# Designed miniproteins, single chains, continued (3): the designs that were tried, part 29

Each design is a single chain, and the fold is of that chain. pLDDT is the mean over its residues in the fold that is shown.

## One batch from the design tools (miniprotein)

Design m8983
Fold by ESMFold2-Fast:
Structure m8983 (fold): chain A 92 residues (1-92)
Amino acid sequence: SHVEYSFEVGEASEEEVKKVGEEIRKEIEKAKDADEVTITVTAETEKTGNGLQTILISIAREAELLYGKNYKLEYKELPDKVEIKLTLTKGK
């Protein structure tokens, strides 16, 4: 099974970035038994994108520890936004 989530964050404060991270954690927990979970986060600024990337790395490591997931994180700078894609796959 494959589950996809998308979040658009624009220009966000550190507090708002943390709230997005909490929402992502909840969605991952709901989909913990899925074969693959893809989370795409879009931010309008590099500063917001860097904060989100840091939180997504933390979340990925938690999912690895708690649910035995493997992870892949991709960071892509676009002309008008930053896109961060986290893919979680079922462990061995």
Scores: mean pLDDT 82

Design m8984
Fold by ESMFold2-Fast:
Structure m8984 (fold): chain A 74 residues (1-74)
Amino acid sequence: SSEAEKVLEALEKAIESIVNSTKAYGEQNGLSEEEVKKRILLELEALRQLAEKEYPEFADLIREKVDERKKEVE
């Protein structure tokens, strides 16, 4: 597999982890669906910034992947 494929696979796993853990946190703490969505969007934005800094050669690819997932959450 290319380095890009490995970075995208790791990014996808990180996104799923954020979504699942934030939903679980929301359920445990009685958060509304809207508050859970807001938290997911903030965490995905933080992940995007960190991933782009770590892998600047794949910045456009990372941005596209994260932005797609953010639209699905909205």
Scores: mean pLDDT 87

Design m8985
Fold by ESMFold2-Fast:
Structure m8985 (fold): chain A 54 residues (1-54)
Amino acid sequence: LPPAVQLQIQQEEAQEESLANGLVDTGFFNEDLARKFARMIVEISIKELEKFKP
């Protein structure tokens, strides 16, 4: 895999974990919901960024 693809995967995983932990810390999300929500947010963010990349 190209280094850029490996970095993207690592960043996605790090963002998902960080966001999920943040959501759990608020006390309104359990771990399952937090991880699902974090994954959706990261995926949407990446797709939006890709739209702006030439």
Scores: mean pLDDT 71

Design m8986
Fold by ESMFold2-Fast:
Structure m8986 (fold): chain A 86 residues (1-86)
Amino acid sequence: LEEARRLLEELIKEVAEKADDPEKARKLAEEALRRVTEAVKAGKFDEARAIRAELVKKLVELGVEEEDATILGNAIMALALLEAAA
């Protein structure tokens, strides 16, 4: 889990640097990770998927390529599922 969290933090930084506003992109990703993790732990998988989709949309609006935004959104979901299973 510690290694997976470290890799996600690195990915958040990498993707955020590609945005028109890197600090805003980083904060959006960090908030999405928190909200997705809470939703997954509560068994609210539809809510978790909706939060992921909203993050991807907002990152694209900030100039992030859709592929990069999608990779980050999927990584956030993967970490949330790993943390919920632990």
Scores: mean pLDDT 85

Design m8987
Fold by ESMFold2-Fast:
Structure m8987 (fold): chain A 72 residues (1-72)
Amino acid sequence: MEFTDEEIELIKKYAKKLGFENLTIEEQYAVAVNDALEKGVLTEEDVAEFFKDPNNPEIREKIIKYVKELLE
């Protein structure tokens, strides 16, 4: 998976807030994807798109938005 420095910072803050900062950045992002699916932020179709391309910009925008909302 490819991440910008801004995305890495947000994902790490999210992971630290929820107590899994010891995971890799890829694992932290995968937890965020699963959390967003469980909360209904992502659909099953969105998750299928993520598995086709983990760098999918539409899915990443949705996850980063969700993470930002959780950090408020």
Scores: mean pLDDT 82

Design m8988
Fold by ESMFold2-Fast:
Structure m8988 (fold): chain A 77 residues (1-77)
Amino acid sequence: MEEKIKEAEELVEQGKRLIEEARATPDPREAARLYIQAGQYFLKASQLYKEAGDEEKAKEALEQGREAFEKAAELLN
């Protein structure tokens, strides 16, 4: 249980760092790749929080993942 929460927290931190890197990236295709990777990390974190019983943090991570994928889609259009 504690291991899943710790792993989820690390994935959220990695996702946030990828978002910051994407924002600093001038190439829209490279930025989109970073947003997609961030979204995947947030989705994995959401799953781990849900398995650990933290429904609130699971929902927050899911929403962060959705936003990251939306940013990637905007950049690819």
Scores: mean pLDDT 87

Design m8989
Fold by ESMFold2-Fast:
Structure m8989 (fold): chain A 99 residues (1-99)
Amino acid sequence: STDAAFQEKLEARLEALVADLDALVADLRAARASGVADVAALRARILALEIELGLLRIEIGVMKAAGIEPSPRVLALLDRADALLAEARRLLAEIEAAL
């Protein structure tokens, strides 16, 4: 069905976003541990992923307004993305405070 195909594409995009956020958090932890960080590049990566998550939330909002409920997987991936983004921001703040 069209709804199932749309949900599957949303899940794949959110899974890719979560993977990118996991990689960013790992890089931020490595930067904090080493004391060597390109802070501007790390801020740009956070901003890019924040924009991508914001666009996905707009698409989900449009879907809900059309009467299509997000899958439990979509909701779980959104929660995971929010948690990882919050951790990335915290780690960046710790790196900036140590400079």
Scores: mean pLDDT 89

Design m8990
Fold by ESMFold2-Fast:
Structure m8990 (fold): chain A 95 residues (1-95)
Amino acid sequence: EEKKERLKEAFRETVRELERAAELAKEDGEKGAKEAEEALGRLAELAAEDEEAAKGVARASELFHEGMGKAKNNEEMAEGLREVARVVRETLEKL
């Protein structure tokens, strides 16, 4: 229970970090993307022992790489990061 609550707190914090990264990406896409990648990396390590959490983070990471690869400008990078935040939030709801 306590371990699961800590994991849920990590997911909530990562959603906030990804939303901040999306706002940052509107002005500096590369910096926003870097902060989002670092947040996802930290979450992946914490989620590794929970099958559902790890699966959700893997999905978010794939969406992140796809979105950043397709983005043509800062606004598209920001939109991609908002979608990544949604996947993290949806995974949190299943925990």
Scores: mean pLDDT 86

Design m8991
Fold by ESMFold2-Fast:
Structure m8991 (fold): chain A 82 residues (1-82)
Amino acid sequence: SEAAALDEAWLARTAPAMAGLSPERLREAGEEVRDELAAAIENNDPEKAIEALARALERALGDEALARETREVMLKLLRLLE
């Protein structure tokens, strides 16, 4: 399935990078996008919430390509569920 293929490719790239992340780095990255994420949740805008989370991931990992792929995978999954 398309969703399974996207998930497997994303996990293969993301899991090694995330294994090195500390909870503190994830929290710090989340704080930088907190207001944007909160606004997206309040306005029931899942696409903006995904973009905010992708920016937090980019900050935590320092990998724009991985953050972009994560955003695309999450948006694709959202559209498949809706």
Scores: mean pLDDT 66

Design m8992
Fold by ESMFold2-Fast:
Structure m8992 (fold): chain A 63 residues (1-63)
Amino acid sequence: MEAAEKLREAARALEAGDAITALYHAAQAMKLLDEKRRKEVEEAVFARDAERLREIADQIEKE
């Protein structure tokens, strides 16, 4: 799933300390997601929570 892959790339960038790359990947994922999921991603990125981004990606792939 493209959105889930972008969220995992964002999480990886956050873990590496690259906030700009993380924000870019998260923004690309948010374009593919509904309002509820977009808000969850936005909150996770704002909190710099890479683990939460991975959880959201897993949820999207499993429904």
Scores: mean pLDDT 82

Design m8993
Fold by ESMFold2-Fast:
Structure m8993 (fold): chain A 100 residues (1-100)
Amino acid sequence: SLEDIAAEIEALKAEIEALAAEKFAQVERYLAQGDTAAARAVLDEFRAQLDAKWRELQALLARAHSLDPERAEALETEALTLLQGIGRRARELEDRAKAL
């Protein structure tokens, strides 16, 4: 059902938020140590994992769109808002690594 797909999307968004929190905490610890190479490696790993999760999310959104295009558009907008926020934070951390 659309409700089941929406629940899967929310669960995946929660996984993405948890992943971002964990990886950003690791980046900040490496930056505090002056280890910019390790910080950038964690950001690269995070981007790869985020890309995999985004592909899963796109598949769920495509299924939602086949059932209710209007509801799918709302779910996609919410997901893109989350990803935009995460992307801004990742760029801030990379800029900090470059400044060190």
Scores: mean pLDDT 89

Design m8994
Fold by ESMFold2-Fast:
Structure m8994 (fold): chain A 82 residues (1-82)
Amino acid sequence: MENLRKFVEELTVQVLKNKDWETIEKLSELSRKARARLKELYEKNDFDGIREEVERFYKEIAKILAESLGITEEEMQKRIEE
């Protein structure tokens, strides 16, 4: 999970430097949807579901960032495993 977070942070900085507003808007929309799902899981006291949703959220962010920078899904997986 830490490698995934580091990957997301590094790519987010690059997207911001590139002024890729379209990708930034996609990330904002993803964040809004994830917050709604997390709220529902929290109201059910489903803490395992919350952990799974957080992991899913970071993976989806990583995919959007990788696609915007021309990084393949295979290369993304390799970097996360490092």
Scores: mean pLDDT 78

Design m8995
Fold by ESMFold2-Fast:
Structure m8995 (fold): chain A 88 residues (1-88)
Amino acid sequence: ATAEELRREAFQQGLQELKEAIESGDVDKLKKELVSLESFVESYPEAILNPEEAASILKEAGNFLKANGEEELAAKAYNLALKIKEML
């Protein structure tokens, strides 16, 4: 696999782990995965092949964090979703 293929796989795995954290209600896992994905998007924006899907999942993460009183992290998730959408 190329380095680019590995980066795309890593990003997709991160999105899957965010979905699982939301589905299981694991706020701590969601916080960890969000921070990792933010760093990844800033370092490797070209690895994002599904910006609409990624933005949708991040909005769901933001909604879940807001519902659990994590306002700063919810804002971070929403801002990351907007940043990814702007890459279209």
Scores: mean pLDDT 82

Design m8996
Fold by ESMFold2-Fast:
Structure m8996 (fold): chain A 55 residues (1-55)
Amino acid sequence: ALDKLLEYMKLNPDLSVSAESIEESLGISREQLTAAVKAGLLEEVAPGEYRYAVK
C-alpha cells in the first residue's frame, strides 16, 4: 500500500494529498504516513496534508 502511494506521489510531486483521502483510497494509516515523513519519503506541508519529498 505505501509503495503504491509513493509511486502515485512521485508521478504528482507538486500535489498535496490529505491523510483522510490517502487512508480511504489506499488504506494507509496516519502512523504509516508519519513513518514515511520521518524516513524523508513524504513531507507534511500542512496538518494532515502530504507531498512527495524525495528529490
Scores: mean pLDDT 77

Design m8997
Fold by ESMFold2-Fast:
Structure m8997 (fold): chain A 93 residues (1-93)
Amino acid sequence: VTDQRVFELSEEERRKIAEIVEKAYRYLKETEITPENREEVIEEAVEKAYEEAIKEGLSPKALLVTESLTFAVALLVAAGRDEEAEKLIEEVK
């Protein structure tokens, strides 16, 4: 359930989340995603995004949003729904 309250973050946090997720999106687009490696690629993208969010000093709420958004974007890219992934990133800015 995507509650708008989950996105009640500061403008600075939303910008940092968008930058981190955009970086993950670029990584996913450059990676050859197959049915055999899909789960591993998604897991790696989410883990890297979460680690970057921790390094940037984001709040626990922003960390959760970063993880959830990166996972959703990764699922969309793996399904060939790149335009939907891009729209989801834009909605957090």
Scores: mean pLDDT 80

Design m8998
Fold by ESMFold2-Fast:
Structure m8998 (fold): chain A 121 residues (1-121)
Amino acid sequence: DLRELLLELARSLGIEGSSMRDLAEALGKIFNFSEEEVEELVERSRSLAELVLLAVYEAYKRYSTFSREEFEKELQEVARLVEEGRYDEALEKLQLIAPIDSSISKETRRLLLEALAVALR
């Protein structure tokens, strides 16, 4: 369940709320988004899956040298690696297309990977 994964993700970051905004704030901590960028994610997102996918896409636009088509291909490969239990390889690929803040714990990174794989179903 995507909602449960995102709630665990938020709690791992010290966020005790359960609203769309609280979940967007959690993703903002992972990808170093400003408060304005978090507000834009909330406004644009119609579902939790869209929230996760938009957050990853915005992080991709900030730092990635990949084309959009290469980004989409690598994102699907990240989901495949997660389904195979290959979390370390999935994380390495995700960090190339959507950089994660260095302070983020291994537990939080794993929850993000699982949420992303569910969102891409």
Scores: mean pLDDT 87

Design m8999
Fold by ESMFold2-Fast:
Structure m8999 (fold): chain A 104 residues (1-104)
Amino acid sequence: AVAKGTVVAPDGEAVVAGTVDVPAGRYRITAEVTASRPVEGVAVSLVDAAGRAVGGAASAEAGSGTLRGEGEADLPAGTYNVEVAVTSADGGAVEAEVTVTVTA
């Protein structure tokens, strides 16, 4: 499953970039985030209908341009919000192009 979106992320706040619907299984989560300005970090979470983070967090180190993160999770069957949190290097809001791939 793939979620793609462009978001404006306030510094340190999670925003929904898309949704994925998956059967129960073990998944690899791969995130690509292209930030409009330098960032200190990027975290991606899969959040269930109850607002619980159930997926592994994909995180990237500080940088500019395209950042990549990977994680793994055992997921129950369901629809998950793909939430992205960006830590800005200068405290400003960051426009980010996000692609998250969830692969069995």
Scores: mean pLDDT 76

Design m9000
Fold by ESMFold2-Fast:
Structure m9000 (fold): chain A 96 residues (1-96)
Amino acid sequence: SKEEQALNKIIEILNDAVKQAAPYLTPEQLAELERLVAKSHTLLLIGYDEGQLKEATEVVIEMVKAKADELEDSSPEAAALLRQAADQIQSIRDSL
């Protein structure tokens, strides 16, 4: 379905963002980002199962943007990559 394609694409974007951001992060920052992504996966899967994928995706976008804001001063490259990921996810959410 369109929702399944959206879910899979959002998960791919989040995983790619972690891989690209990893070189710019301390081990502690990377662990925090990996926890955020794991939480996002759980939220998206629950949202998909409950027919609330659009709402779950909105929460994920807010979480990713908040993390980018936290990282902006210490890791501007990682912050930019997370903002790019959030923008891509927002485009998918707007199609739901």
Scores: mean pLDDT 90

Design m9001
Fold by ESMFold2-Fast:
Structure m9001 (fold): chain A 62 residues (1-62)
Amino acid sequence: SEQEIVRLEVIRNLLQIGVDTERMILPNLSPAEQARADALIAADQARIAELQKRIDELRAQL
C-alpha cells in the first residue's frame, strides 16, 4: 500500500541521516572506535538496501 511505502521511506531516510552523522564523527574516534563505527555503518547500509528493495517491490505491485 502507499501508506506502507511512505512509512518505509521515512525509516530509510532516518537511517541515512544516522549513517551520515556517524561518518562525520569518524575522524574524531580512536582506531578501535572507528572499526566499531564502520561495522555499524555497514549494518545500517545493509538495512537501507533491504528497505529500498522492499519499497521497489511494493511500487512494482502498485
Scores: mean pLDDT 87

Design m9002
Fold by ESMFold2-Fast:
Structure m9002 (fold): chain A 109 residues (1-109)
Amino acid sequence: SAADALETIRELLERDPNTGVGELLRALSKVTGLSEETLMLLLLGRKIEIPDSVPAAMVLALAISRGGLGGLDLEDPSQYPKLVELLSNATDEMVEMARRVVLRALEAS
């Protein structure tokens, strides 16, 4: 359910701020019954292949901001490698900010 999905996100991010997107998608897939590909489409509106080690908080913050991260245009697939690099090289400060944004959005939902 949606409530179980939101609780799963909260628990993962509170347990480990650097939880990878692969762990998040696996956990959400089990809770929702949706494929990891479907979850990425729901989060980003695009089928983007993101490495498992990319911080989940960064991907979720991007989903909440609707593509405002780094000024990248998600309508242009040629920018996906740049997006993946930016997400993969996120600083601890960026990850912490993203985590706070996500947890606050969950409280409002």
Scores: mean pLDDT 78

Design m9003
Fold by ESMFold2-Fast:
Structure m9003 (fold): chain A 79 residues (1-79)
Amino acid sequence: MSPEEAKELSEKVLALAEAALERAKKDPEIAKISARIAQETADYLREQARKSKDPEASKILQETADRLDEIAKELEELA
């Protein structure tokens, strides 16, 4: 994965996760499901980072996964 591809993926994934967090604040019943999706996405991005031979792409994916873990914890607090 190129750094440009990793950045585009990161921006889309974080936007989706942030939207889910805002929605969960109004509908706490979806918070647990949203947290699980965020955590599974973080795990996926970490696997892609390990497979990446580009250190910049790997760093972007890992930093994105770390942010998704933070969002998942916030979602768990809403549940």
Scores: mean pLDDT 84

Design m9004
Fold by ESMFold2-Fast:
Structure m9004 (fold): chain A 72 residues (1-72)
Amino acid sequence: SIKELVILEFLVISASANVFILPGLSTNQKQYELRVAEEDLRTARDLAERHNAPQWLRDRIDALQAEVQKLK
């Protein structure tokens, strides 16, 4: 609806300004996601040792490694 479009427009402007000005939100989110991804990677590797690394598990490990790399 029109009211939602107005709210969206304002939200986009506010979000862009906040990210650009940087009170550190992006850095904090990135660090948090990095820690979560690293923990998941550790768990996936542990599972791989137990299961002879089936394809679905390798795919998960690859995805987690890519996330960790992008967050660094």
Scores: mean pLDDT 61

Design m9005
Fold by ESMFold2-Fast:
Structure m9005 (fold): chain A 101 residues (1-101)
Amino acid sequence: MKEELIELFRERVKSAFDEAIKNKDVETLKRIIERFVRQALGLGLSPEEIRAFVDELLKKVDNEEVRKELRQVADQAIENATSEQEKLDKEASKLREQILK
């Protein structure tokens, strides 16, 4: 894996998240989390690694309701991305089956 690239990516996400917290911009915080989840999955991070990093980011959020909402956004983004990948893998498997017949 590209460990150095992943570390730089995490630093960039933390910086953007900290700025959005200072501005009290909940919509930007949601956007940052959704984008992070999609990009992190694309880099080969596991859902477990993504959740752990999101939990670290959420420790900086003082409002419990906002923290809960952001956690739900992360979980939903992971679920959506996983479902999309499963659909693509299933379609690729069907095409391989047709070629082998």
Scores: mean pLDDT 75

Design m9006
Fold by ESMFold2-Fast:
Structure m9006 (fold): chain A 87 residues (1-87)
Amino acid sequence: APSPAYLTGSGSVYVESGLTPAQVKQLLDRATDEVVEGVKKGLFKATVTARATPSLHPDQKLSDAITQTTLDSTAAMKERVEEAEKA
């Protein structure tokens, strides 16, 4: 039987000014898929905290939307990782 592997990783997603909320979501969704797959395969254990650094964008409304999208996508990542750990 394969031995359980335990590896704690931390990563930061850097959101550059000029990205749209949709682009931020796409980047975080890709990161989520890779982390969830690794957790499901028993390659590592991941802990996700639903936090975001506010975006520095000249458009206040877009900055707020990017920050909110980052928080929402990170919360979804946390939920999917927790479900993967239970499987």
Scores: mean pLDDT 65

Design m9007
Fold by ESMFold2-Fast:
Structure m9007 (fold): chain A 93 residues (1-93)
Amino acid sequence: TEGLVKKIEELAKEGKLEEAAELAVKGARLYREGGDKEGAEKMLRVGIEVAKKLAEEGKLEFAKKTLEELAKIAEEAGLEELAEEARKLLEEI
């Protein structure tokens, strides 16, 4: 989990926000499917931060798709507060 978070942060630092978002979504799904709720939560949190950066860079379509996927994964994982955060951000962009 920690290594994957660091890779996502590295991609975001390099400006590879789309790749960072895809990796965060994939990681969140894998941890949810594996029953690792804590791992899923970490991936969802970093994914939401990447989506915010996508929106700041004007990549609104990618940000919206990322937030939609993260909200769905958060709901499926029972992480309702993160699902609400993602939905709120989606409404603002």
Scores: mean pLDDT 86

Design m9008
Fold by ESMFold2-Fast:
Parts: structure tokens; sequence; C-alpha cells
Structure m9008 (fold): chain A 85 residues (1-85)
């Protein structure tokens, strides 16, 4: 369970970081270096959240949540983030 939760967390964080990087590049291209810098900082913070997200997923499974349902929800969220890029 923990290993699968960590893999889900890694994918979620990677998707979030890619979205933030894409928005930072757009801001930089528009000359908004302040927004670009803030978005990149958020991306670095997000990279540090993998273990916290994985632990939260493990706790949800312990409380009776289906890991398959959590994985499906994660994939749906990733798709929404990618669609917003």
Amino acid sequence: VRERARRIAERLVEAAVRALEAKAEEAAAAGDEETAARLRALGEEARGQVEAVAEELVELVKRGESLADLEAQAQAWIAKVEAAL
C-alpha cells in the first residue's frame, strides 16, 4: 500500500510541478518575472510534499478508502490540471 501511495503521490506532485512550470514560462514570456519566480518557488515547495501526500493516502486507505478509488481521483485531478495548462 505505502509503495503504491508513494507512486500516486509522485505522479500528483510531478503533474502539479509541470503545471506551475508551464505557467511560470508563460509569465516570464509576458515579462512578469515576479509571478514567474513565485510559481517556480511553489513548484519547489510541491516537490517537497511527495512524502506528506503519500502518508495522507496511506491514512485514507487505513480509514477504509479504496486505493483504486484514490488512484482514480488522482488521475482525474491530474487530467484537470493538464487541461488547465
Scores: mean pLDDT 76

Design m9009
Fold by ESMFold2-Fast:
Structure m9009 (fold): chain A 127 residues (1-127)
Amino acid sequence: SMEQQQQVVQILIQHVREVRAVVLETLRADPEFARALAAVLGGDPADPLGALERVLEAGELTTIDSILENPFKSVEQAKEFLETQVQGFEDILARLPTATPADQALLDRIRAINEQAIAEIEAVWNS
C-alpha cells in the first residue's frame, strides 16, 4: 500500500542518517583512520575530517533523493540496496594501505544497522 511504502521510505531515510552518524563517530574517535580514509577518497590532507564530513553529507542527500524518486517496490529491492551500501563501504576500506580494528568495527556496526532496517521493512510489508 501507499502507507506501507511511506513507512519503508522513512525507515530507509533513518537508516541513511544512522549510518552517517556511526561513520562520523568512528572518524572523530580515530584521527589516523580519518586521515587514511580521506587520502583514499581524495580529500584535503589539511582537513581530513572536514573533507569526509562534506562527502558524507553529499552522500546522505543524494541517497535520500534517490529513495524519494524511486521508492522500493519489494523487500528484496530494499535488501539489495542495503547490501550494495555495505559492499560500497567494504570496497572503500579495502583501498586502505593497512587494515585496522576500526575498519572491521565500522563494518560490523553498519551491518547491525542494516539488519535492524531489514527487520523493520519486513514488519511493515508483512502487516
Scores: mean pLDDT 79

Design m9010
Fold by ESMFold2-Fast:
Structure m9010 (fold): chain A 78 residues (1-78)
Amino acid sequence: MREGILELFEKAAEAAKKGDLNRAAVYLTSAAILMVAEHKEISPEALEAFRQMWEALEKGDAEKALEAGKRMVDILEK
């Protein structure tokens, strides 16, 4: 469900803003598992957006992480 996946990305971004990268990683991996469960194939564009989101979280850039997450959800809805 799109709303549930987006909520997990938002929680990951919030955890990253607080410097809790371990919690952010848990929410991010949970979102990835839900996406794989709901979609048979993930497009190259969606994988690139996921990579950008992960890279932003590694750098502590919660805003870019959330932006990339929303882009990925939009791609997967098509």
Scores: mean pLDDT 69

Design m9011
Fold by ESMFold2-Fast:
Structure m9011 (fold): chain A 65 residues (1-65)
Amino acid sequence: SEKIEEVIKKAKEVAEKMGADIELEVRDGTIVVTVPGLDFETELAIGLIQIQAWVAGLKTEVRVV
């Protein structure tokens, strides 16, 4: 889906600008955001990605490993 690809592209740009270490995967139309831990920049990046996905009508799942 072009809509999912656009959100992933924007999410990668947000992660890069925020210096956040984020892995992005698409599973069953859900954007899975995987992070090695939480700091302020990572939490902010996750929040921005979730808002972008929500506006696009997509679900997000956040995983901390």
Scores: mean pLDDT 81

Design m9012
Fold by ESMFold2-Fast:
Structure m9012 (fold): chain A 74 residues (1-74)
Amino acid sequence: SAAERTLATIKALLRWVIKNKEKISEEGALTIAKEAKANLTEEQRKEIIKELERAREAGVLSEETYEKAKEVME
């Protein structure tokens, strides 16, 4: 499905930025959150929130931006 492809793409992107120590901008994180809100189920959005939490823990996403993205998806 389109939702499963979107989920897989976002997960792959987030895992790639963590592995490569790339920073996720506020604009980038909010774009991901809006895309997830528009195209994913509540359960799939929880998976994205988990991946964003991993990015925050890895230091590639700020805590402030993580909380903003989480609010958009909830």
Scores: mean pLDDT 86

Design m9013
Fold by ESMFold2-Fast:
Structure m9013 (fold): chain A 91 residues (1-91)
Amino acid sequence: LKEEVEQLLKEAERLLEEIKKLSKELQQAEAENAPREVILELRKKLQEALEQLLSTLHQAYELAQKLDPETQEEVLKKIEELKEELLNLPR
């Protein structure tokens, strides 16, 4: 159970890094007036990664409810940190 939560948090961190990369690529493409098809493809990939991240965080949250209070608090803190990083991405 704890190992499953750790694996989900690791996947969430990987997805957040992908989202950061795609967000920067999208911002650069828009600044350079890239073709519409390129911008749409980047937006699609970003949306897919975001949906996967939210799903992964939700799964981690649900499993954390079955952990001891101290471990649960650490997991919830990590989830909150990842959400904060997502909210602080450049627009």
Scores: mean pLDDT 82

Design m9014
Fold by ESMFold2-Fast:
Structure m9014 (fold): chain A 85 residues (1-85)
Amino acid sequence: MEEAKEKIRETLLRIARAALALGVITEEQLAAAEARFDELLANTPDEQIEAAAKQIEALYEELREALERGELTPEEEEAARIILE
């Protein structure tokens, strides 16, 4: 369970970092988001965490395929690379 929570947390942080890189959020908003993610994960039932972790894996594969097909805008490609790495 802790492994699944950490995977979700890492994914949310990567998405937030992508938003920061694109200028959508500030460093202050990123720090607030990190605290919010930790609170949400602590208050989410284990079965929902496990389901979310499986959904994230499917989304990662879909995002990799979209990036490889060249169907993303330059901004979306930058965000995708941050999220996948």
Scores: mean pLDDT 75

Design m9015
Fold by ESMFold2-Fast:
Structure m9015 (fold): chain A 83 residues (1-83)
Amino acid sequence: DVIKKGLETLKEIADLAVEEGLPERRAAQIFTAAALIMIGLVTDGVPEKKAVAEALRVAAELLREEGAERAAERAEEEARKLE
């Protein structure tokens, strides 16, 4: 259940970003964008682990732009585990 685990991990990362001071609405927007990328990649035939890893990398980039460094580092670590 790679997709379910990926969504749970993205939620944990969003929660961590809120703990770092990111507004809840912005964390939700980043989570939604990453989840949509993951779903789009799976729909296009990308293997589930690669789709989740790419979604986590996109989340990391967006979180880093917002200054949520701990959440971004967590997202990069989780993406690396799926490679």
Scores: mean pLDDT 87

Design m9016
Fold by ESMFold2-Fast:
Structure m9016 (fold): chain A 77 residues (1-77)
Amino acid sequence: SLLEKIEELASKLPKSKQVLARTILSILSYGKATAAELAEIADISQATASRILRELKRLAPDLIEYDRKTNTYSLKK
């Protein structure tokens, strides 16, 4: 399930980043979002959102998609 994939991916990050990773992945499970939109929703800086998104995409490139035309991140189901 998507929830199991989210938990598994978050667990691969250091414990200090796991809550933030889980939050970002949860937001993305509802739809596409830019790094700026994710930063606003999670109440973090855009730089922090961009760094964690790049780390997550590197760890799970088949789960995390990025659309350069819209600058949006999304999950593959």
Scores: mean pLDDT 84

